# Ledger of designs, part 17: designed miniproteins, single chains, continued (5)

Each design is a single chain, and the fold is of that chain. pLDDT is the mean over its residues in the fold that is shown.

## One batch from the design tools (miniprotein)

Design m16592
Fold by ESMFold2-Fast:
Structure m16592 (fold): chain A 80 residues (1-80)
Amino acid sequence: GAAEAAAEAAREAALAGGDAGEAARAAREAALAAGASELAAELAEGSAATAAAMGRTGGADREEVAELAGRAAEGATRGA
């Protein structure tokens, strides 16, 4: 579903060395491609960006940042 697509895209972007904005953009694009509403896609984008930025600020490694971004995108998309 859209939540899983957003989660995987955010995780993949972060693992590929993308910044918070790249993880957010990937989550948004994947959610929309999977049929999510614009609101759900915006929430996935914002949540992925916030989680990735906070993880990096807290000293998380790339894999941990990817997991945080993915989980945030999934939760936001399901909650919309």
Scores: mean pLDDT 86

Design m16593
Fold by ESMFold2-Fast:
Structure m16593 (fold): chain A 67 residues (1-67)
Amino acid sequence: PIDESALAEAMVRMMVAVGEIAERNGKLEEAIELYREALELAESNPLVSEELIEEVKEKLEEAEKKL
């Protein structure tokens, strides 16, 4: 009965993974967009863990710093 939370966490993690692939291939703007969308989704859902939110924030900051 917690499928909504599990789905949100899974979607955030998938977006981060795709962003990491984009970043590894030098597509920093695409990676940043993916991390921003992942962070927006994570912050909009109170069931998403704070640990995951922190992870996404770190990924976004590192990617933006590389621009």
Scores: mean pLDDT 80

Design m16594
Fold by ESMFold2-Fast:
Structure m16594 (fold): chain A 59 residues (1-59)
Amino acid sequence: GAPPLPSPEVLREILDLLREEAKKNPDNPQVKAVIDQLLATHPEFREEAEKIREEIEKK
């Protein structure tokens, strides 16, 4: 990670928090919106973001 951040570690922690929120509230549109923004700005995290989207859809 670089000093300016966000570091990959911080982004992974954010993704973990989004996964937990998606499991609790799969109908929360804010979680989906944040995931979509992450995919647009950080395509390197696409696989992790897609897993969260799949959890939202599966419930």
Scores: mean pLDDT 70

Design m16595
Fold by ESMFold2-Fast:
Structure m16595 (fold): chain A 60 residues (1-60)
Amino acid sequence: SVEELLKKIAAGDPRAPEAVRELARLGKEEEAREMLDKMRDSLPPEVVEELERALREAIA
């Protein structure tokens, strides 16, 4: 479950923002942040921005 959600983030999947929110709901916001940080240089900037926004909204 957590591994599949992290894979969506790594792939820049259209459902990656939902995966980030679900990871945060499961108390795995740190894992989501780590994956996002790893993928910063590999994903398009607009995708990184979407994922960062999803994480901030889920934590707030």
Scores: mean pLDDT 81

Design m16596
Fold by ESMFold2-Fast:
Structure m16596 (fold): chain A 89 residues (1-89)
Amino acid sequence: HMEELKRRALELAKELGVEELVQKFIDAVESGNIDEAVKYLAEIISKLFGADFDEIYKQLKEIAKDFGLTPEDLLRIAVTILNAAKEKK
């Protein structure tokens, strides 16, 4: 299931021109570095939606802590965000 989410995220990332950031995000998720994964997710959101990185990173850190987000949860969130960006393109 995680392999499917990873593949989908990379596919969407190629279409949106953020493959390098999404690969770094996946590497952080696979290494168990949740804080680094959240940082790269914030960079993806900032780049695709023009949101302020520092604000998004702060909010995502709070969400990840409050909900106890797993690596799979982070991948699901990333796929959702990438799909939303593709729809706005």
Scores: mean pLDDT 84

Design m16597
Fold by ESMFold2-Fast:
Structure m16597 (fold): chain A 65 residues (1-65)
Amino acid sequence: MEEIKEELRRGAEQSLKAAEEALKNGDYDTAIRYANLAMFYAGVAGDEELLERARKLLEEIEKKK
């Protein structure tokens, strides 16, 4: 389970980074998809910090639409 959790956290971090980049580029659809993917990975991994970061980013994206 530990190795799977680390892969999920890594997936959340990568997805969060991709969402931030898409938001910076004005690609709101892509940013929303990656933010949701980050929330999914963070939630399954039980990483509340990453989950909160993804939720905040999703709010930021929605404000800029």
Scores: mean pLDDT 81

Design m16598
Fold by ESMFold2-Fast:
Structure m16598 (fold): chain A 60 residues (1-60)
Amino acid sequence: MSPQAQLLEALAEASRALQAGDYERALAHATRAKELAEQLGDAFSAREAESLIARARAAL
């Protein structure tokens, strides 16, 4: 899987985990998404991942 595909999957998994109330899983996937977005220089996806991290942490 390409790094771009891995980023999209990590963001999707983080969002699904948040919807399911699995905040620990959401945090793990959102953190991975942020790492991938930063590696790719994708500032938009990095901000999205940071938002998901903040939402997961607030719910823990």
Scores: mean pLDDT 87

Design m16599
Fold by ESMFold2-Fast:
Structure m16599 (fold): chain A 93 residues (1-93)
Amino acid sequence: MPMIREALRQHQKALGEVSQEKIDELLPRAEKIYEELKKTVPSLSDEEIANLAASLAIDQDFEKELEESRKKAQEKLKQAQEQQKQLLEQQLK
């Protein structure tokens, strides 16, 4: 989607530097958001939807890092719980 790619480029330029690698990484996410927004707010122009999709894709990239951090914490909690359960079963013998 050339409109979405251009919107991502403009948003990155506003943040200081343009990274083609980061644009390519965010493009499929921005395209998915664009399709959903086009369906939800058909009164907006394609250009407005593309700009919103680009902005949201950048925000979601940050949210994905937070989600991965949460998943790591949850896995450690699960391992601690299983270890505690085995220790409790050994003490009840």
Scores: mean pLDDT 70

Design m16600
Fold by ESMFold2-Fast:
Structure m16600 (fold): chain A 89 residues (1-89)
Amino acid sequence: MLPEEFLERLERASKLLVEARKLYDEGIKTGDDEKILEAAEKFSEAARLFPGFYPFAEWLIQDGIEAAKSPEVKERLRELLERTRAELA
């Protein structure tokens, strides 16, 4: 990968982490499971763009599973975690 391509990918992943963190914080504060799920999807996408973020994404998805209240959202988060592990771990 050219240095330019590496930096562009890192920038895109970093922007996704910022967006995901904002959604996660809002979801936790308001009890909005859909925001927690959306945040987890963005964390997973960031890790796919930059695998160095995988441990951070895994941790936040696991935290989201514990924080979510809906059984449906908990299950979707577990599926996302398994998929992310299969691709990146």
Scores: mean pLDDT 82

Design m16601
Fold by ESMFold2-Fast:
Structure m16601 (fold): chain A 82 residues (1-82)
Amino acid sequence: GQKITVEKDGATAIFDTETGTVTATAGDTTLTIQVDTSNPKKILLTGIAYRLIGIGEELDGRHDVGAAYMAAGEALMQASTL
């Protein structure tokens, strides 16, 4: 299946479009997120939401968590344009 890979600010995110899973790693942080792929617009909105969560984590000083969420959001936003 098609995989979208994003590498950004020390984080790596891989969105697997067949399984609907995004895995994002930054430092010792690994996030595994299941995404609703039934509606293409939900992929975009989920990506936007995770970018905003990542910004919030960065503001709270959780830089690895923030980077992982932002990379996950970017991968989803890129997938939404396919």
Scores: mean pLDDT 85

Design m16602
Fold by ESMFold2-Fast:
Structure m16602 (fold): chain A 65 residues (1-65)
Amino acid sequence: SLEEEALEEAKKYLLEKVKEMKKNNVPKEEILKELEFQKEILLEKLPKLKEKIEEAYEEALKVLE
């Protein structure tokens, strides 16, 4: 579905963004703020995929560790 495709693209974007920001020594607080902002946007655009969005967010958080 288009929603699932959009979510997969967003997941890739989030993971790549976090890895890039971490590699460039962006402060963890700024990375977390970006992740929270993106999560909120995804939840508004794809409310039916809330569980999948939360999973993607948790995976992105693990990259910060």
Scores: mean pLDDT 80

Design m16603
Fold by ESMFold2-Fast:
Structure m16603 (fold): chain A 71 residues (1-71)
Amino acid sequence: SKAAAQERIAALAREAAELEAKAREAEAAGDLEKAEALRKEAQRLVEEIRRIAEAAGLSDEEVEAAARRGL
């Protein structure tokens, strides 16, 4: 269902945001390898969100609303 897809997108968006925040902190600390690994994982989650949205037939507005709920 669209609702289940939106719930999953919210969870993935939250996880991606947390990874990006950790990557920024790692970069500030000079741990560039850790920052790169964290950003790579965040990008995988963003790609997963796009696939879920496409498969569920969600509009851009519905995807944005679902992602915002995760934050």
Scores: mean pLDDT 87

Design m16604
Fold by ESMFold2-Fast:
Structure m16604 (fold): chain A 90 residues (1-90)
Amino acid sequence: MAERRRYALLVGEAAKKAIEAAKKYGDQQTLAKIRDITTEFMLDMVENPADPLGAVRATIKRFRELADSIKNPELKEELNKIIEELEKRV
């Protein structure tokens, strides 16, 4: 239970920072995709309650794929830093 709550908070914090970065650079498409990835994480957590680490790892992969698709180099760098911080805390 504690581990699952911790992972949800870590992903939530990363998503919040990513949303703020997308807003700062006016990238509405990236903002929408971050929200979609967060929703997918919550669904993964509900569907596979015994594997919260797998849900976090899948979410990190989705965030990395999103960052790789970003054309704005400053936003891409900020997202990569947010993802690296999330990976270190998992």
Scores: mean pLDDT 86

Design m16606
Fold by ESMFold2-Fast:
Structure m16606 (fold): chain A 53 residues (1-53)
Amino acid sequence: SAEAERLYEKGKELYRRGDYEGAREQYQKALAVDPNFFEAAKAYHEAEEKLRE
């Protein structure tokens, strides 16, 4: 959906800036809109890994 894609793009922008917590939140919102959004799910886990470093 366009909404899930928009949230995913916001997450990518935040991730690029080093805001991994903000990125994770946007990816989680994208997955709430589209649970089958594999790219957002992968990005969510990558952001979580950064927060554990």
Scores: mean pLDDT 86

Design m16607
Fold by ESMFold2-Fast:
Structure m16607 (fold): chain A 107 residues (1-107)
Amino acid sequence: MSVELLRQVGAGDARGFAENARSTAEELKKLAEEGPEDIRKVYEEGSRKAEQYAQKAEELASRLENATTEDDIRAAMEQLKAVGDEFNATVKKVKEEIERYKKELEE
């Protein structure tokens, strides 16, 4: 691919991920505000981590927009993938902790 195409695709992916992570952070904030105190910390920790991943993705989008070589673009995209993997693991853990809490309350 051309450097221009790689840069545009990568920056778009990073911005899209940042928006998704922010949406997740806002949803978790709402659940923390509306939910029981017993699991509030789970939602709050998930929200904070989602915000951090959104910030990292924004930084990667800026790096991609300013990248001049294919190697720089690929390195930033590899970091974006790692951030995405960490985000998915965080969301999975939050969901598992919530389901565990619900099962302990119901039978």
Scores: mean pLDDT 84

Design m16608
Fold by ESMFold2-Fast:
Structure m16608 (fold): chain A 88 residues (1-88)
Amino acid sequence: MNAEELIKEGRKALANGDFDKAVELFEKAVQLDPNNAEAYILLGEAYLLRGEVDKAIEAFKKAIQVDPSNERARELLKKAEEYKEKLK
């Protein structure tokens, strides 16, 4: 399966509430295409849905490293960091 197919299957897993499967599929997607900012964004979103805030922050930071112009990744990073502060 190529990265695009893994992203499509991961989105289906998210829609079904299977966040563990979504993380697995998006992790495989970023391994196959490390320059895919969208896959890192989706991985971060899946981590947030699992309550893994630190992993989500790292995924969003990687998305920004891959595509610094990606406003969605920057917005999600800020929200994840704000959420982490509330957990202290």
Scores: mean pLDDT 85

Design m16609
Fold by ESMFold2-Fast:
Structure m16609 (fold): chain A 56 residues (1-56)
Amino acid sequence: ATLEDVAKAAGVSVEDVIRVARGDPSVTPEQRDKVLAAARALGLTPEEFYRLAEER
C-alpha cells in the first residue's frame, strides 16, 4: 500500500496523511482516526505506516 492508497481510503489528501504520521497538532482527532483506520484496513501496522510516510 502507498500513502496515496491510505489517503483515498480515508477520504483525505496525501498531505493530511503525512501530517497524521508526523503527529502534527493541527490535525483533528477525527482526521487522525480516519487515517489510522484506513491504514489498518490496508493491512499496515503503525510502524509500517510511519516508515511509509518517512519515505515520502
Scores: mean pLDDT 77

Design m16610
Fold by ESMFold2-Fast:
Structure m16610 (fold): chain A 66 residues (1-66)
Amino acid sequence: MTIRITYVGDVRRFIGLVLRLIGDERFEVELVGENTIRVTWHGSEEEFEAFVAELKSDPDFEVEVI
């Protein structure tokens, strides 16, 4: 399961997210733009849906499912 995440607010929040994701082997993180990452998830569908919902609640991020 793959999403694209773009930061639209505070870059500090984006850096914090990237550091959390690269610390977890279930995520593959690829820099695809100056403020955009592609994230591939290798865990459960339910955990992925919860993660996406949490990100969508944060005004600093735009999330697109691909």
Scores: mean pLDDT 80

Design m16611
Fold by ESMFold2-Fast:
Structure m16611 (fold): chain A 76 residues (1-76)
Amino acid sequence: MEAELEAALAALEAALPALAEYLAKEEGLSPEEARAAAEQAVARARALGDKALAAGDEEAVRKNVELINELLEHVK
């Protein structure tokens, strides 16, 4: 599960420019606001994933991976 979480987070980090573009278009954010929002989304996903791993909560880790993958689907 940790490997799947790290792979999902790495993919989300790599997609940060596309995520920022998606947020700019969908939410009507400025490029600067969209980048900040994308960076915050990545940081929150990382923090929640790390917390779930530390707690041994495999269901929370799985849910976090699912949410990251769902978000990535929007930026394809």
Scores: mean pLDDT 79

Design m16612
Fold by ESMFold2-Fast:
Structure m16612 (fold): chain A 59 residues (1-59)
Amino acid sequence: MEELRKLAEELEKRVKENKGSGLDYSMARIAREAAEGAELGSPEETEKLVQKRMDELAK
């Protein structure tokens, strides 16, 4: 879990810095879903949280 969160944070940082490709955005989303999904245990709640996070990165 902690390792997945660190991976998600690193990928999200790349997206924020515009150093990544669209693939980095997709990978950041997947890593965040994996990290939060393991904690929340709810696919619906995980999807909402991940989408909100990705929207915040796009601002």
Scores: mean pLDDT 72

Design m16613
Fold by ESMFold2-Fast:
Structure m16613 (fold): chain A 60 residues (1-60)
Amino acid sequence: SAAERAAAWAEAARRGAEEARKAGDTLMSQVLEEGARRLEEAARRGDLEAAREASHKMGG
């Protein structure tokens, strides 16, 4: 479902943010963390369009 895909994208973004933080890439960590929050919100609402926008803002 759209919600399941958005949740999976959010989890991937969370993992990416953690890796960026460990690498000292503060900007990338912030971008991915913000994207994950928006994807988590989209998943709760079942809002595929919001999920697509959040993914696009993170660079895909």
Scores: mean pLDDT 78

Design m16614
Fold by ESMFold2-Fast:
Structure m16614 (fold): chain A 93 residues (1-93)
Amino acid sequence: KAAKALLEGVKAQLAGDLEKAKEKFEEAVKLAEPGSLLRAEALEGLADVLEKQGKYEEAAEYYERAAEEYRAAGREALAELLRKRAEEAKKKA
């Protein structure tokens, strides 16, 4: 369920449909288990879409949330990368 929403979000993002990508990534976040890689990936996808829409402050918040989920899932290097992306997004806000 959550995995299908994540895949549809990625497909929409690759097609340049940012509104559909946002909708599907938000759905994936709601369906995904807290602390899971899938939830981390969905939050990262949502942050990427928000950044492409120029919503830098919101993108930074979601990159930080994605980092927390990656950390909970044991992916420290990915968590650190997402925190750096959050910092860069904040500089553009």
Scores: mean pLDDT 86

Design m16615
Fold by ESMFold2-Fast:
Structure m16615 (fold): chain A 55 residues (1-55)
Amino acid sequence: SEEEERKIFERVKEAIRYAIENNDETVVRVALAEARRYLSPEQVAELEALLEELL
């Protein structure tokens, strides 16, 4: 559902921010793997773009 996708997107986005602040590469990999499993390619691309901007 759209609500479930939104919750997953926000959860992954928060995990990426946390991982960058704590220099935790493992958390980034796990979060992106979850995004690729449950979200659209467009949503995954948005999260990957966010990761690049924060690095």
Scores: mean pLDDT 81

Design m16616
Fold by ESMFold2-Fast:
Structure m16616 (fold): chain A 65 residues (1-65)
Amino acid sequence: SPVAELTKKIAEAIKNKDYETVKELLREAGLPDEEIERILKMIKEGKSNFEIMREIHLALGRVLA
């Protein structure tokens, strides 16, 4: 699915610490800048991958529903 492919790309970018790609993918998905900055702050603060991916899934669900 498009959501699964997008989520896979975002997870790979986070693993590689490629935060510019994370920003671009979230922006292309239609997330507002304030949501993107919140997610990036969680990543930089060292929140668990589970917490980060949960927030991304919730944010994408709001935009793509």
Scores: mean pLDDT 80

Design m16617
Fold by ESMFold2-Fast:
Structure m16617 (fold): chain A 64 residues (1-64)
Amino acid sequence: MARDLALRALRDYLSGRISESEAKELILKAAELLPPEVQEKVRELLSRGDLISAAQLVIEAAEK
């Protein structure tokens, strides 16, 4: 679920279907399903504007 949500957020953002703020919210929501250490790193990346890196981290962490 977290992986699929992050993938959809990234795809829709890159295709221009959703705003950066909407993509950040979806990625952060997906990260809530992951361990706290991953959540912290995702928040750090999003605060820097590294939306793609944040989404990739969620995808990788959700797959083990």
Scores: mean pLDDT 81

Design m16618
Fold by ESMFold2-Fast:
Structure m16618 (fold): chain A 57 residues (1-57)
Amino acid sequence: SMEERRRLKQRLLEVAKKLEEALKNGSDPETIERLKAELQRLAAELGMELHILDIPK
């Protein structure tokens, strides 16, 4: 539904923001990988690919 899609998009933006902060602040690799996995899951549900996958671990 449109409402479910909107909620997923909002969640994706929240996780993306958290991932950006984690990368900027040099967070531990486990945290970064967890955030990447969550972002990929949300993107898959929305039917999109994330360029974030090109960022080195």
Scores: mean pLDDT 73

Design m16619
Fold by ESMFold2-Fast:
Structure m16619 (fold): chain A 70 residues (1-70)
Amino acid sequence: AAKELAEKAKKYAERNKDNPELVAEIARRAKELLESLGAPEEGLRLAKELLEFAGDEEGVKEYEEKLKEL
């Protein structure tokens, strides 16, 4: 489930990299969904990766700090 969600989210972000707001929303929802499944660290890592893919350096830093707090 988590692996399939991660792959799907990455593919969707790649198709929509020209829309950083949409990629940020995908990252946020994927993180929340993985957190609800008991995988908060995986959710944060996925969100960071998706934002990195979209070129959102501020978002990447925010999620990196959250990962350090875990």
Scores: mean pLDDT 75

Design m16620
Fold by ESMFold2-Fast:
Structure m16620 (fold): chain A 62 residues (1-62)
Amino acid sequence: GSIVGIAGKDYTATSADEISLKKGERVEILSEPDSEHLHVRSLATGKEGLVPKSVLEAAGLL
């Protein structure tokens, strides 16, 4: 299955390429475009975009 991450904190997008997440929100990890960001899709909202890796606290299989 896909890898799922969990937001460890609230995050507000700072650019058009990013999405906002709430603490505890689950995301599907789609890719890792660089060492600092993950390209994710929110399972709650369906939105796709970048988030800093530090926003996510856990990863596992869906």
Scores: mean pLDDT 78

Design m16621
Fold by ESMFold2-Fast:
Structure m16621 (fold): chain A 87 residues (1-87)
Amino acid sequence: TFDLLILISFLLLVAATLVTIVTTRALPLSFKIGSSLALVALSAVFVLLFYGASPLSAATKIAVLIGIFLALAAISLAVVVVSRRRS
């Protein structure tokens, strides 16, 4: 049950970030492409670590999950900052 909640929460966060990137007209196309690729890469790493066959300890998986959430937050903040500086 917790794994499903984490997956749904992660997908909602990724979807919200993508909508923000697409909706923000002030962002250059190169930034939109780069941030979208970064989101896809983060999603692939998340799926591989949590649903792939992995000998990694639970502590390592949790640490990587925290890192992925921090990376998503950093991307979201970068979008907001770039949008404000371009307006």
Scores: mean pLDDT 68

Design m16622
Fold by ESMFold2-Fast:
Structure m16622 (fold): chain A 92 residues (1-92)
Amino acid sequence: SSKVREEAEKLKKIAESKGYKVEVKIEGNTVTITITAPSIEAAIAIALKGIGLGLEGYDVEVRIDGNTVTITIRADDEEKLLEALRRLESDL
């Protein structure tokens, strides 16, 4: 979806403006966001935001490896996926 890619690109730019490196992979209604943080503490903070999104009822998987956080968001439809991405952006 072009809208999902545009929203993911906005999220990437916001995170990069804060010193993170971001890679995004989109496959159907699944978005995988790989964030490389400037420190382990920053990576933990990002991981907690992803976990928080899951606690709000979004289908979110969070993995952490050193300074790298992988957030996988799955949704039934594009609107829910866009909502999850915008919610994550607001917490960054």
Scores: mean pLDDT 86

Design m16623
Fold by ESMFold2-Fast:
Structure m16623 (fold): chain A 55 residues (1-55)
Amino acid sequence: SKLEEAKERVVKLVKEGASDEEIQKEMEKLIKEYKLSDDEAQEITEAVIQEKEEL
């Protein structure tokens, strides 16, 4: 699904040590390109927060 793909792409950036600015830009880009809902955007944000805590 588009949500799963967006989530994986953003989490991968976190794992690769991307900056907070780069992560935020990619999230905004994917949300807009994939036409994700507010709830789906929140899921991506939560995944990023969780992954950062595991670094």
Scores: mean pLDDT 80

Design m16624
Fold by ESMFold2-Fast:
Structure m16624 (fold): chain A 53 residues (1-53)
Amino acid sequence: MEEDEKLAKEYIERLKKSLEKNPNASPWMKDRFEREIKAIEEGLKRLKEAEKK
């Protein structure tokens, strides 16, 4: 689980950098990346809630 959290955070950082490098990316690509970041953040939040009893 700790490795999964680290990988998830690293993946979020990579997605953010991709958006930064491609400011003229299509609205579809930006929306998809933002949705994926939110999904990963929600997953991490649920994992932390489960670990805290």
Scores: mean pLDDT 75

Design m16625
Fold by ESMFold2-Fast:
Structure m16625 (fold): chain A 55 residues (1-55)
Amino acid sequence: MTLEEIVEELMKRYGKEEVKRFLEGALQGMEDARAAGYPVDEEELEKLREILKKL
C-alpha cells in the first residue's frame, strides 16, 4: 500500500482532522531530525507535505 493509500484509509477510519494532526506531528518530527543533522528521506518528506496540503 502506498503512503497516499494508507492516509486515505486512516481518514476513513479516524476522520480528516485526526489524520491531519497525526501527519503534522510526523512532519515536525522529520523536520526536527533534519535540523539536528540526522539523514531524512527528502522525497518522503515532500510527499508528506503534499498529502497534508490536500487535507
Scores: mean pLDDT 78

Design m16626
Fold by ESMFold2-Fast:
Structure m16626 (fold): chain A 63 residues (1-63)
Amino acid sequence: PLAEAMRLAQELVDAARAQPLSPAELAARLTEFGARLRAAGASDGEVAYFVGEVRRAVEQIRA
């Protein structure tokens, strides 16, 4: 779960750095990211943590 979470998080952050994400696109990607983490066996707490960290990283890029 942790390795998968880090890989998916890095992919999303790299996508946001490469091109602008609209708020709707970011919301959709974060929803998919959370669903994939749950499918990989992550707990609700782990999902909330990683989704929050990725959202924060993307917001820093957009700021």
Scores: mean pLDDT 77

Design m16627
Fold by ESMFold2-Fast:
Structure m16627 (fold): chain A 78 residues (1-78)
Amino acid sequence: AEARLNALMDTMLDFGKKHLSPEAVAKIEKIVEEAKGASVDEQKAALVKMMNIASENLSDEQLDELLAALEATSAAAA
């Protein structure tokens, strides 16, 4: 579970670096740093915060691409 959550956060950060502004990427990087080694509940809360940043800054098509990447990461980490 923790390895999967870390992989999902890394996937969101990598996607963010390609599609988000440097300011939005910096916010996501801080969330990932604070969440790594935290409780499962804190890591889940971090993923929600990252999704909120993504939904505010990405197009609907880019959000679909992000969701597909997250599904692939989740399947590989299972």
Scores: mean pLDDT 80

Design m16628
Fold by ESMFold2-Fast:
Structure m16628 (fold): chain A 96 residues (1-96)
Amino acid sequence: NADELLEKGFNYLKQGKYDEAIKYFKEAIEKDPNNVEAYILLGLAYLKQGKYDEAIKWFEKAIEIDPDNPVAYRLLGEAYRKKGEKEKADEYFKKA
C-alpha cells in the first residue's frame, strides 16, 4: 500500500515534520521501488531540510526510473541552485 504511505508522508511534509515524512517515503519505496513519486517526495523532504546532497541523490533516482519527468529535473535545478551551483542549476532547469 505505497499510496497510503505516500499520503501519510505528504501530510507530515505539509506540517514541516520532515523526519516523519522521510520515514514514510522510504517505506513507500521499500514497498514499490519503481514508484517515481516516492523518490520525488523523499528528495523534496530532504531539500526542505537543507540536505541538498541527499535531495539530489533521490531526484537522480527518480530520473533513472522516469527520464522524462520534468518535476524531477526542476527540483534538481532547485537543489543545485541552493548549493550555489548556478550553471548546473540552469542546465537542469532547461531539461524541465
Scores: mean pLDDT 88

Design m16629
Fold by ESMFold2-Fast:
Structure m16629 (fold): chain A 80 residues (1-80)
Amino acid sequence: SKIDKILDELEKKYPELKDTIDQLRETVAALREAEAAGDGYKGAIYRVQITALLEDIEVKAGRTPELEKYINEIKELILS
């Protein structure tokens, strides 16, 4: 999927953030399962967790235009 490709690229550029990126990958998978099941409550919780994980990535890696592009693409695919 597009999101998995973006997360793979992010992990290659920021290997020190592997654990946080792995948590993001797992939470995105859980969100997709909740959406497929029509579970709006779990979907909302996972969206909040994804936002927190993206903020953690930005704090740890620092805000650069390149990183902001990845974060915005992830947000567009998940939250739009």
Scores: mean pLDDT 84

